# Designs tried in a protein design run: designed miniproteins, single chains, continued (5). Part 82

Each design is a single chain, and the fold is of that chain. pLDDT is the mean over its residues in the fold that is shown.

## One batch from the design tools (miniprotein)

Design m18840
Fold by ESMFold2-Fast:
Structure m18840 (fold): chain A 102 residues (1-102)
Amino acid sequence: MEKLRKEYEELRKKLIELSNDPTTPLSKIKEVQEKIDSLPVYMEAVRERVEEAIASGDLLRISMAGIQLAAIISSPKASEEEKEAAREMLDRVAEAEAALLA
């Protein structure tokens, strides 16, 4: 896991570097993003983003995390383990959203 997480972080760093270069074609940015999304650590990265969104107390970020999780749950490409992890995270998102709206 640690080696794959490092590869994910290196690809994200590369994506940021390419995005900051105005001469980089959009197709190259898309290639790097697709490679990131295909990594087996993708669900760990999703979990980290969800936890950061909840910790931020930003309703928009929390709601966006919920939308992403719902997309994973409804995806035919997602494994049952990924869908179960997404459901658990979605419950936490719903609780955080309800707390901010109360």
Scores: mean pLDDT 72

Design m18841
Fold by ESMFold2-Fast:
Structure m18841 (fold): chain A 75 residues (1-75)
Amino acid sequence: AEREQALAELEKILEEVKKNFPDSLVKSFEDAIERIKAEIETATPEQRQILVDIAEGLYLIWKGIEKFVEEQKKK
């Protein structure tokens, strides 16, 4: 992916995180996304796509963890 496209995709993921998670989790995810953004500046187009995929994977993992924790609270 091109630099601008990769950064735009990361911003979309971060907006979804801000909508769906409490502020404490949002801050942890923002730190991870900022680190990924820094890597995008020097990455190849192929590496940029991988970094976007990693960010999307992190979001899905966080959603899974939150769902698991809520189910555990029901026991």
Scores: mean pLDDT 74

Design m18842
Fold by ESMFold2-Fast:
Structure m18842 (fold): chain A 99 residues (1-99)
Amino acid sequence: DVEEKLQKLKDLAEELREKGKDDPLIVNFAKQAIKLADMIEKYLKNPDPKLKLEIEIQLGIMKIQVGVMKLLAKKGIVDEELVKLAEEIVKLAEELISL
């Protein structure tokens, strides 16, 4: 289950990067999500409190970015379906770090 959730996180991040490739904001978020998945994988293999804090800080930043993307989607600037993918990525990452 943990390995499946981690793989799903990686798959969602790559899907977001591909679907959002023409939107620099989405591409930047997807790159952060890919890096976050790598950090979570490292943490799950060797739990380190410092790494957990770094992951939690990155998640906090990404939650703010999702909030901004939601505002932009209401204005028709960003695709609402891509914002939903970004929300799924954040939720899944939170589930993984809460283990």
Scores: mean pLDDT 88

Design m18843
Fold by ESMFold2-Fast:
Structure m18843 (fold): chain A 116 residues (1-116)
Amino acid sequence: MKLAEELRELAKKYEELAKKEKDKKKRSQLFARAIGAELMAKIIENQLRYLEEALGSRSEVRDWINRILEYRRRGDDVSVQQLIDELSRRISERSGIPLERARRHVVITVEMIASG
C-alpha cells in the first residue's frame, strides 16, 4: 500500500523537476502530477481520519484496510466485499452514521489507496 507520506514525497519530487524544466508543456505536466499526488494524499488522509473517528480506533481501521487490500491483491473479490460490509457495519453501529454512507467512505478509502 502506498502511504500518504510517499505521495507527498512524490509530489515534492515532481514540483522540483518542474522548477528545473525548460519546456513549458513538460513543466505543466510535472506540476499537474505534483498537484494530483498532493490531492490524492489529502483525500487518503481525510478518509482515513473520518473512518478512525467513526470507529474510534486508528489501529483497528488500518488493520481492516490492510486486510481488504491483501484480499484485493489476491483477486478474492468475495472476501473483499465481505470485509467492506463488516467494516461498514461496525462503523455504522459505533458512530450512528448510516450504513450506506459508511460503506461509501470505506470503498473510497480502499480505491484511493489501491490506485495511489
Scores: mean pLDDT 83

Design m18844
Fold by ESMFold2-Fast:
Structure m18844 (fold): chain A 89 residues (1-89)
Amino acid sequence: VLELIDRAREAVKQKDVDKALEELERAIEALIELREQNKDDKEVVLLLAEAIRYVTAARLLVKQGDYDGALEELEKARKLAEEALEKIK
């Protein structure tokens, strides 16, 4: 999951819109899957739901050409995903 967010960040830094949108979609799908795998852990579910929200915001910002804004949102998503992973085991 973190690797997919990092790949999206690199694509955004390179301003490769098509690659950034593809990697962001992959990150969203991975976060959704991780949330479903941990649906019985309310705290993990909430952290992953918020991480998904930030990745979707980054996707919108990339579409608008706001690459700096997208990177800020992805940094927030990465921290939340990392915190969720620490709680999983």
Scores: mean pLDDT 86

Design m18845
Fold by ESMFold2-Fast:
Structure m18845 (fold): chain A 92 residues (1-92)
Amino acid sequence: MDEMMKKQIRLYVLVKFYKKHKGKNKKVVEELKKELAEILGIDKITDQGIENIAKTLSEVEQEFFDKLSEEEKKLLKEVEEEVEKKIEEIKK
């Protein structure tokens, strides 16, 4: 699997969960922001920065999913499960 595709899949999942939890749990949002900054190779990401990424992803979302191989779709599910489990641990 292409390393760039792995990064795109993780970035997509993190942005999706950020949108879901924004305004609901500050600790979850801060942890997701930290992981997004790490993936992007930057020290800190702003809420506006994430919204800009989310807008770009939403514009290409259908094309992105349609291009995923079965192996990449499996990775997407695994990353979603990993992030969801981490969020549940933070909520404790």
Scores: mean pLDDT 78

Design m18846
Fold by ESMFold2-Fast:
Structure m18846 (fold): chain A 75 residues (1-75)
Amino acid sequence: SAQEELEALLADPRLPEELKEAAKPFVYSSNEEARKKAVEVLREYLATGDAEGALRRLKEIQEEFKEELEKAVKP
């Protein structure tokens, strides 16, 4: 599952601590699509080494899915 993949990536010593901290909120998210996108960003980082790009993408995903969560809880 995306949660298991994300937890494994957060345990990977090749991943910088700043990316681990940025990705931790996705582990606790109920949104499976947000978790899948976070996994893809971290896997892309392991292939490319682009930490700055990865951090920006994680922030964009957080902002995107926060807005969806707000819509879901509106009466």
Scores: mean pLDDT 74

Design m18847
Fold by ESMFold2-Fast:
Structure m18847 (fold): chain A 78 residues (1-78)
Amino acid sequence: MEIPKETLHWVAENLSGFDPTYVDAEGRVGVYAVSPEDAAAMGLSEAQRFDLENQARVAAERQGLGPYREAILEALKE
């Protein structure tokens, strides 16, 4: 249920380089989160997925940052 400090630090640093928003194919604006399926593929438990999503969302909101899903999944894959 804990996100490694290094992962949180990486999220905070990498989010500072992202665009504040993303636009999907339908023109809707949002912020990416790690899906249950992607989290499972990366070896995260449900509790770890919830913690990652919550911490990344809070960090993105605080910094006015946007999508981070693909970058987080790539970092977690390593």
Scores: mean pLDDT 49

Design m18848
Fold by ESMFold2-Fast:
Structure m18848 (fold): chain A 75 residues (1-75)
Amino acid sequence: MIEEILELVKKALEDPSKASEQLLEISKLLDEMGLSTEKRNEIMALVQKALNAHIKGDYEQAEEYLEKMKKLIEE
């Protein structure tokens, strides 16, 4: 499950024009994991922040947001 989410994030980072499609798939996977609505919203916000940082060329900031996202999913 977490590996599938990370693959979708990587695809969104590689092609930002398809990011909305990848984000919908990530949201679906998080729903299938049975996470609370609040936790899913926090994870999705971190994914969006990581994508925005990557678009700006701030790869260090993007990595930080992805690490926070991974920690929330692993809880």
Scores: mean pLDDT 79

Design m18849
Fold by ESMFold2-Fast:
Structure m18849 (fold): chain A 65 residues (1-65)
Amino acid sequence: SNPALELARRMQGKSLEEAAREAAKAFGVDYDEVLKAARWLQENFGLSPGRAAAIAAALLAGVKP
């Protein structure tokens, strides 16, 4: 199983701020850095808040999504 994909599924329907907070906590990375990266992913790739936050947090933690 892909941990970022599983987390993204659990965060369906959450706002970007809520998803970034949960993802930052799950991967042990900084909330503000996750929020910034997730916003960039959402704006440039059209990702949902949950998916953007999960991918951003995984990448910041050194884990490939």
Scores: mean pLDDT 84

Design m18850
Fold by ESMFold2-Fast:
Structure m18850 (fold): chain A 75 residues (1-75)
Amino acid sequence: MPSGEEALRALAEAAARNDSAGAAAWGKQLTDAGISLAEAARAHPEAARELREAGRRSTSAVAKAMTWGLEEAGV
């Protein structure tokens, strides 16, 4: 199974490319692994920062929603 760090990095790349489908697919892989996005972000703060920055600059609604979800979780 992919690590939480690997999933966060892949999500950041998808956000930077405005790839909503790719972002959703990686988010599902993280969920299927039993790890919440917020939990992965707390465990891997550098990868989480990359995702937040990429998500804020992205035009992808999925990527923006993930970024806002991290803020709501206090990460």
Scores: mean pLDDT 75

Design m18851
Fold by ESMFold2-Fast:
Structure m18851 (fold): chain A 70 residues (1-70)
Amino acid sequence: MAEKMVDKIVEALRAQGVTDDREIGKAAVAIAEHMSKIFGKEFSQKLQDTIKRRFGLSDEEVQQAIADAR
């Protein structure tokens, strides 16, 4: 389920004109953090882990994207 949600987030970001894969990854992490308020921390963590794996983001990049989303 997390994989399918990440696919939808990526498609939405590309539709908005985001073309850089690294920027898509960071924006997707921010969206997943906002979703934690609705779907809970564990689901958000699974989304973030999936995004990190797909885009090759570092732990520092993930944490920065989360901080920027707050």
Scores: mean pLDDT 78

Design m18852
Fold by ESMFold2-Fast:
Structure m18852 (fold): chain A 70 residues (1-70)
Amino acid sequence: SSEEEQKRIETTIKNAEKLIKDLEEGKGDKQSLLTQSRVALHELKELAEQGNEKAAELAKKLEEAIRRSE
């Protein structure tokens, strides 16, 4: 349970970092990336509300990347 939760959090963080990079580099389909990024942003905000500091930092960075890509 705790180990599974930690792995899920790590996966969510890695996915968010990749989405930020892909948005900044203009890699792949823009609309698909924006859709995926909005879902990831919601997940990061939930983790941030639970006290995950890394998720809070990534949520801000991903939100900025989304705004720049719109």
Scores: mean pLDDT 84

Design m18853
Fold by ESMFold2-Fast:
Order: C-alpha cells, then structure tokens, then sequence
Structure m18853 (fold): chain A 95 residues (1-95)
C-alpha cells in the first residue's frame, strides 16, 4: 500500500517535471522521448523504495506531493512567462 502510493506519486512528479521541461523548450518530441524512459526510472525507484522503512516511505510521499504541487505551479508560471517574453522579443524585432 505505502510502496504503491510512493510509486504513483513518483510517476506524477516525474510527469509534471517532464511537462514543465517540454514547455520550457517548446518541444513536444522531447516529452515523448522522455516518457519512453519513464518505466526504467520508475523501476529503479521501486527497487529503492523496497529498501526503505514505512516511516521513510511516508516522508518520501510527502516530499513527492510537494514536488508535484511545485512543478504544476512552475508550469503555469512558465507558460505566462513564455507569452510575455515572446511579446517583448517581437517588440524588440520591430524596432
């Protein structure tokens, strides 16, 4: 139960981070390639989690939940920042 929850949160955190990275680079192809590597990363994470105590797993879940929230907030901020930077760049080019 706890180990399964940690794996689910790790997957959500990794997906959120990859989405933010893809938006930063404006490359959907990068996101698709990165997602192909996710199963390998998650397998290594599962082996790591098997070595942890229940208390350590609970702490890890809290850290992952905070990371997911931070990544989602960063993605929203990144999208707004990209729009503003594009507008500024277009204004500079017109000068």
Amino acid sequence: MLKEKALEKAKEALEALLEAQAKLNNKEEYLEQAKEKMPEILEEFEEYVKKLSDEEIEELIEILERLIEAAKLALESLEEAKRKLKEIAEEVEKK
Scores: mean pLDDT 74

Design m18854
Fold by ESMFold2-Fast:
Parts: sequence; structure tokens; C-alpha cells
Structure m18854 (fold): chain A 62 residues (1-62)
Amino acid sequence: SLEEALAEAERLAEEALKTGKPVVSRDIRGHGAAVVRHLREKYPELEFWLDGELRLVVEPKS
């Protein structure tokens, strides 16, 4: 669901902030655009994108 995708994405964002390292998820099924939009608004210190396998990539901005 969208709620589950958003919760997973926020968990990855918090991990990226905590570790200072990129994190990747495969669990953002069919909601990638909505998830990326939400996260860019909520976590401006992070970069978010979907790779060629539709995996959400989250990384700290330098």
C-alpha cells in the first residue's frame, strides 16, 4: 500500500541520516513517484531517486 511504501521510505531516510551512508530499497512497489515527492518535501537534506530496477535510492547530500 502507499502507507506501507511511505513508512518504509521514511525508515530508509532515517537510516541514511543516522549512518551518513546511501541506502537502497526494493519494496517501493508502484508508488515510487509519490514516495520520492513526499520524501523530498520532508527530508531536504537527502537525495532520492529510482534506479533502473525501480529501487528507491536514498543518500545524504554533500
Scores: mean pLDDT 75

Design m18855
Fold by ESMFold2-Fast:
Structure m18855 (fold): chain A 88 residues (1-88)
Amino acid sequence: SAAERLARAVEEILKEQEVPEEKIEAAREAILKAKSAKEAIRALYEVLGIELTDEEIEETINSLLSGLTDEPLTPLQEIAWAIEEMLK
């Protein structure tokens, strides 16, 4: 599913940034329980201790979707593709 794809890409990025395993698992669970792209982004950032407004969530989604379509398959591109699929 799109949520599984997003969760996997986020897990890879968080592991590279040396985020604790417990937070990575919490982020994965939060994304998998989300029913929309906005809910997934909000829940992810909440697990990381960051509060986002609805406007900041929309800006984050737009930023992730812009300019990534021509790049090699990367965790960021996987996030963008999963978000695009969740928005449909």
Scores: mean pLDDT 74

Design m18856
Fold by ESMFold2-Fast:
Structure m18856 (fold): chain A 74 residues (1-74)
Amino acid sequence: SDEAIARLSALAREAGRRLAAARSPVEELEVLIRMYRELLALVREHMPGDTEGIATLEAELARLEARLAELRAA
């Protein structure tokens, strides 16, 4: 729990820094996708029984990746 909280806090802080540095919607989506991938890895490691939480994060990640693909195609 303490390790998971420390990792989550570090992830949130790093994501905040990268979002502040982002100069475009594409860069913002790239930061969010990285954050969600790292969050999903943490949930799988520390809460592997949270099937619903994992599925929700996977669905959000897929939506962000689809949005990034649309912006890159435009």
Scores: mean pLDDT 85

Design m18857
Fold by ESMFold2-Fast:
Order: sequence, then structure tokens, then C-alpha cells
Structure m18857 (fold): chain A 117 residues (1-117)
Amino acid sequence: MSEELAERLRELAEAIRNKDIKKAEEQFVKIRDLVASQVPLEKLVPAIKKTSEEYLTAKNDLEKLAALLRGTADLLSLLDDERYKEAAELLRKAAEALLKGDLEKAAELVEEAAEVL
């Protein structure tokens, strides 16, 4: 799972660098499905609902990408390993960089999250 999650995070970083919303959504869905195989639905459903609400209320592409990064961080935080918590923290910092308009810094932080897995 960690190797597959790391690959999905690298693809997500590339989507962010290219401001590719559709590709970022695709990677979020794949990460969601990987995490869903390891965590109970009662923990998974609230995280997905929060991400969906934030994504649907986003006013621009950067807010949408930031919502997907925060959602990915919330999903990884459901996994019982310190590496996933470290990756989640890096993804939250990446979301903050996106909201400041720094796509390259956001992508670098997502790549760092992949490296800790």
C-alpha cells in the first residue's frame, strides 16, 4: 500500500504543477479507494463528506486543488502509522502553499509526502 500511495502522491504533485484539476480528482479517488481498503466506513465517510463539501464550495481551481490536498491528508491520517501522519502534515502545508498561489512549492511538498511513505 505505501508504494502505491507514494505513486499516487507523485501523480498528484504533477497534476498540481500543471494545474490539472481532472487529474488531481482522479488521483484523490485512487487514494480514497486504497485507504478505504484499510479503514472502517464510519471513519472514512465523514472525511470524504468534508472533502466533497469543501471541493464543491471552492471558488477557483487553487481552492479545489487545496481541498483535494486537505482531503488526502485527512484520509492518510486515518491510517495507523506515523509515516502517514507525517505525509498528511506535508500535504496540509502543500494546501497552504496552493492558497498562496505557489504551485511549485505545493508540488514539492506533495513529492516530499510521497518520499516519507
Scores: mean pLDDT 88

Design m18858
Fold by ESMFold2-Fast:
Structure m18858 (fold): chain A 92 residues (1-92)
Amino acid sequence: MREKVIGEASMYVSAINAIVDPSSIEKAARRAAEAGVEVGNTEGLRESMRLMGEANPSLTEQMMRAALEALREYGGSEEMIEGVREAFEEVL
């Protein structure tokens, strides 16, 4: 079971690295930040960051910048902004 999941994830990561559009990552990060502020929970954004950090560190930095900017724009709390920043710094 685990071996199959790891194999599928590895192929998916390779595909993302080959064809990902940085602008779509930025839009996704901004929407996740907006939703996080709306519901008071950024766990989804933090988990997405961990997965992206393993796959592509450059895209992780771009996601962090877009997410932090959106969190401030949509009125996220200082605690929420710092939590997301710390999560991104963990993988950069």
Scores: mean pLDDT 64

Design m18859
Fold by ESMFold2-Fast:
Order: structure tokens, then C-alpha cells, then sequence
Structure m18859 (fold): chain A 89 residues (1-89)
């Protein structure tokens, strides 16, 4: 959903700030933007990515930016590991 990604991109600074406050691993807004772009790319074909987008969007809409950052982080790391494993299989 273009509207959901547009909203999340507009909240990247708030998400990054909350990530630092909550002790999340990914706290750089530029890195979070890349993670969000990756999630957007996957969400067109992957139902797990769609579910993660809905979760992150719902948390951000509720003002729970720290939880949104942690959800984005956990998906990103797991998906990166999955892609590495698939490429080496």
C-alpha cells in the first residue's frame, strides 16, 4: 500500500528517535529507510512481508514508534539471513 509506506516514510525520524530511546539495534534513519524500502519491495509478493507492514503501520499509527522500530528490525534481520541462506544453498 503506497499510502502506508508514505506514512511510514514521513515518520522515519520519530521511529529512529524512539529506536535509540528503546535500545533497538537499528537506530539510523537512513538505515531504517533502506529497511522500509526492502519491506515495500517484498510486500508485493510475500504475505509475511505484508503482515509485517501491517504490524509496523498499526504501531506507528498508534504512536508506538519504538515498537514499530523493533518490529522492522526483527523482520529485516531475519529476512537478510534467509536471503543469505538461500543464495548459498
Amino acid sequence: SEAKFSYLRSKLDEIATAAKESGALITDPNVLQKELDFLESLSQRDPEAQEKLETVYSLAKAGKYGEAAKELESFSIEDTLRLIKEATS
Scores: mean pLDDT 74

Design m18860
Fold by ESMFold2-Fast:
Structure m18860 (fold): chain A 61 residues (1-61)
Amino acid sequence: SAAELAATAASSPEELAKREAELMALIEKVQPYLKKHGRPISAYTREELEELVAEMEREEG
């Protein structure tokens, strides 16, 4: 994590806030879906959630 942050450049607070807002939106979207499956949101990483939504949208439209 620390190495990743120092690798290229420090992320701006604006970008971090945007990313968090997107993540929160994704969580809200998938929460009822995950509830049905019996898995908590915390079991998924940010990346996994984004990938799942993208794949679902691509398949379903």
Scores: mean pLDDT 65

Design m18861
Fold by ESMFold2-Fast:
Structure m18861 (fold): chain A 99 residues (1-99)
Amino acid sequence: MIEYYKELALKNPEEFEKLVEKAIKEGDIETTEAMAEAAAEVAVEQGVLTEEEAKLVKEILIAKAKLSAGEVSEEEVRKKEEELYELIREKQEAKEKAA
């Protein structure tokens, strides 16, 4: 299951993104978890995200699916998104200061 999503993320990233958005909107937590794990593994293996960034992206996607299912608050999702944004921003700022 995860291997299928990893292959889809590598070969058809736009189609994979649409499937993730659909699962989130439908509140399909189990499918979102599998796709989020596949996306996180691919991003780390490709050097696009650190393990910490990938973990947070996975948590955000799962939290969005849970929000659609009525299991978590909008505030919880937003806090995780803000944490990812700050982490990416700090990484970019560190790169600029090192140059």
Scores: mean pLDDT 79

Design m18862
Fold by ESMFold2-Fast:
Structure m18862 (fold): chain A 67 residues (1-67)
Amino acid sequence: SLEEERRRAEELTDRYIKAIKNAYKNGEKAMEIVYKGGLEEADRFPLFSEEMKTRIEKAYEEAKKEK
């Protein structure tokens, strides 16, 4: 139901944020691939897509600033 979908969306968002931070060690292109994968996965959760994409994008921008 809706609560189950929200929990899955939040868990998946947290996993992509962690994956973006971890991918930074493998170079900017690897990090970009994970970021784009997260955005595509967010589209599977239309009720939470904007929130998921906002959090994933923020994590990606912060990781890029870390140089």
Scores: mean pLDDT 83

Design m18863
Fold by ESMFold2-Fast:
Structure m18863 (fold): chain A 50 residues (1-50)
Amino acid sequence: GKDPALSKAEEEVKAKGGHIVGIIFGQVQVEFPEGTDVADIIKIHGVKVI
């Protein structure tokens, strides 16, 4: 099944208006509007905020 932590990250990204740019080497690359609080998202393994 999908990683529950990664699924939670995807939901959090969408909730905060984030955009998934791509998946590189198993790491989800995400972009957020300027000033978005991403502290909880950056703690999740396999997610990179750009």
Scores: mean pLDDT 69

Design m18864
Fold by ESMFold2-Fast:
Structure m18864 (fold): chain A 72 residues (1-72)
Amino acid sequence: PSQEEIDRAVSIIGAAVIHATSKNEKVRELARKALDAIERGDVDTAIKYLEEISKLEPEVKNLADNIIKLLR
């Protein structure tokens, strides 16, 4: 796999972890939308949802920020 493919796969796993572990329904909705955006290749939209997640739930901020770095 290319580095871009690996980074996208890791980003999918990270977004899925946020979706599975967050107790905040809004964060879970945003994580699902980010996951869908990553899977369809809409990186800019995925980053916007991840930035919103990082503002809403400090406990997942580091994970969300790291996923944003992988997608950039």
Scores: mean pLDDT 82

Design m18865
Fold by ESMFold2-Fast:
Structure m18865 (fold): chain A 90 residues (1-90)
Amino acid sequence: SRKEERRRTLLLVAGMIVASGGSSAVTVIVERVYEKKSLEEAKKVGDDQLAALRTAVDGLTAKLSPADAARVRALFDRGAAEVRATVESL
């Protein structure tokens, strides 16, 4: 269930971003990270995709209230750390 756990974490982060006024672009980036059928593939490119997602999150949070921006960033950081740890644990 590692793929399912990682998918749920990424979807949770994406959902929070969208709920806070995020864009479909963030969803596409999250989906691309998850599209990797093997976690080994995800590990190789995951950091780059997560960095791109972080940049997108920063861009989106710049348009949010400070409270919403802080909440979204905190949730994204936790989710990104969990995804990276999960991929690395394989």
Scores: mean pLDDT 60

Design m18866
Fold by ESMFold2-Fast:
Structure m18866 (fold): chain A 96 residues (1-96)
Amino acid sequence: MLTKEQMEQIADAIVDFAKKNYDKLTPEQQEQIDYYLKLYEESKTAAGKFNAAVEIALVISEDPELKKELLEYLYKNVQDPAARLLVDGGLRRPRK
């Protein structure tokens, strides 16, 4: 199970990547990310912030090149290998 600190570290890294690469996103992806950024900011729990950040990562991962850049960014900024594997696993979950 991820610690609160691991969840916050992953969530912060995903949000930081999204903000730095916002101009590379389509308008539809930007609208979805704005919605999840609001949920991230309004969330009072590490789990809530983590869930919002995972949804942001899923939106970014619709572009295979941006997905690769996001994973490389997470590998540089998130030092825990288990935390990185959990994010990668979440990004592979099919959207219903």
Scores: mean pLDDT 75

Design m18867
Fold by ESMFold2-Fast:
Structure m18867 (fold): chain A 105 residues (1-105)
Amino acid sequence: KEAEEYAEKAEKGAEEAKKLAEKGDGEGAAKAALEAGNYAVKAAEAAKGEGGRRALMMAGSGMMGAGVASGLAKLGANKGAGETAKKAGETAAEGGRLAAEAAKE
């Protein structure tokens, strides 16, 4: 249940990152993607075994992408920040889904 709850929050964060990126808010999108990554990591920590480790790797990739998006936003590359944040959020949400599935095993 805990891994599923965190996975749902990661997915909502990814949806918010996409919405903000489409509105041209690269900074907001990067922040939403980072929140999605944080929840995906918590979901992976709640999962166990090899599936949890795979989920953590995916969540980590999402967090790294969110960091890049934040850097781009600070440099004024708002469009690039939004696109990068959208992809980072999608990666984090995928990590959350893997964690929720692993927790059912």
Scores: mean pLDDT 84

Design m18868
Fold by ESMFold2-Fast:
Structure m18868 (fold): chain A 69 residues (1-69)
Amino acid sequence: SLSKEELDEEIQTALLVMEAAIAKRSKDPELLKETAERVRKQAESFSGPNAELLREIADELEKEAEKLK
């Protein structure tokens, strides 16, 4: 079973994954940049697989934003 802290981290990770998917689908470069920044900042507070996942997502959002310029 997960501790409260681990559960909170999993919930935050899931929410950020959902926000990232919405931003990517929107094709809005400002939303993509803002979401990438939020995801990247959260990754700094996490460790292990969740941090790696969020860093990858932030990189993808930044790349997507660049394609729209």
Scores: mean pLDDT 84

Design m18869
Fold by ESMFold2-Fast:
Structure m18869 (fold): chain A 80 residues (1-80)
Amino acid sequence: MEAIVRITLKKEALNDEVGDILSRIGRKYGAVAGGIVEKDKDSVVVELTFPSRERAEAAAEELEREIPKELLLGVEVVDA
């Protein structure tokens, strides 16, 4: 069953460092789709779709470790 990692970031997280983290972890866990789904004045939401909940949960844990805490507002795993 596919699952989505929904990543809520501060807008200043739209930089090369965070972009590289998202790309590397998405590729590592086999993301089949990904992109910015919401933007407001101060935050952005990125969703990465994974082929299984297990892969999505592993990706979410690594994203929480690698993304600077001051830029990360939340990470959640939801069913696709």
Scores: mean pLDDT 84

Design m18870
Fold by ESMFold2-Fast:
Structure m18870 (fold): chain A 85 residues (1-85)
Amino acid sequence: MKEIQQKLLEYALEALREVAEELGGDLTLVEEKQEGNFVTVAGEISKDGEYTNVVVKAEYEGNKARIEVRTDREALHEKREIELE
């Protein structure tokens, strides 16, 4: 159980970093929340005095991790599915 929760957090944080890289901004972690089979991380990306809020939710279901990325910019809403051994 602990290993699955650690992997979910790792995937969620990696997705946050990817969004920050794509936007070319500086990432600040705001919140980390773990509950049962899912993890939610929230971050704030700062670029040229503009702030973008990002929420990543990672869920473990069977042998798959599902990752959903949402921003306050409608253009950046992404869903990913990763198969886990």
Scores: mean pLDDT 75

Design m18871
Fold by ESMFold2-Fast:
Structure m18871 (fold): chain A 80 residues (1-80)
Amino acid sequence: GMSQEEIREIAKQAAEFLSKTKGVPEEIIKKMKELAEDPNLTGEQLIEALEEAAEELEKKGLKEVAEVLRYAIEKLREGI
């Protein structure tokens, strides 16, 4: 399975990607940054947060951005 360090690195990369992407709501970016800084972050918690973020982004028409998050979810599920 993935280590907590690897899970946090995925959260950090997701937060950085979202922060650099135009049109992403600040609330989504803030939540992902907070998860990346959580030393007790679990893969399941990150998957849930990424799924919620992807659904909100899809509702806002940012489907391509959501696909990047869904790819991260697949990698996490394979690592758990």
Scores: mean pLDDT 83

Design m18872
Fold by ESMFold2-Fast:
Structure m18872 (fold): chain A 94 residues (1-94)
Amino acid sequence: MEELLDEIIDAIRALAGLEDLYKRYPDNENVKKALEEARKTLDELIAKVPDPELQKAIREMREKALEIARSDMTPQEKAEAIRKLIDEFKEKAK
């Protein structure tokens, strides 16, 4: 379980980074394709989680991370906000 959660967290960070990049380069087909593949990979990882409540918590964390990535915050503020979000998730997932 812990290895799967670490993979999901890494996938959420990657997706958030790609979402921010896509906002800067919306006409870049490589970024768009990478974003689509990252979304699919994350969905497949979440589907492997056997607990429906934990799946829901992960989806909520994903949505919040994407909101941070789409915000007008600085890169440093976004990194800090995502780090706090992940720490809060790990605390609740005890």
Scores: mean pLDDT 80

Design m18873
Fold by ESMFold2-Fast:
Structure m18873 (fold): chain A 100 residues (1-100)
Amino acid sequence: MPKNFYLGIAKGYFTKEELLKYTSITEEMINDIEKKLKEANIPVELLLPVLAFIAYQKETGKLPPPILWLIFYEKAKELGITPEQLNKILDIVKEYIDKL
C-alpha cells in the first residue's frame, strides 16, 4: 500500500467502489471526465491522475502537491500526450476544482 492515499489513486491502486466510498469523487464525475477524455482522444489511463487532483483539492482545499504533478506529467509523457491534449486535461480538472 502506498503511504500517500492520493498517490495510490493516481497509480490505480483502488477500485471504483473504493474511490466512491473513501473519496469525494462521485460516479457522475468519473463518467463525465471519462467521456471528455474520450471525446478529446486522450488515453483513459489519465483518468486516475485527474481524479487524484480533484479528490486532493476537494478534500484539502489545497493545490495538488508536486509529487502528483510529477506522476501526471510522467504518465502523459509515456502516453505521448500533445500540449493541446494536456491543456484540455487541465481545463477538465479546473471545471471540478473551481466549481466544488
Scores: mean pLDDT 78

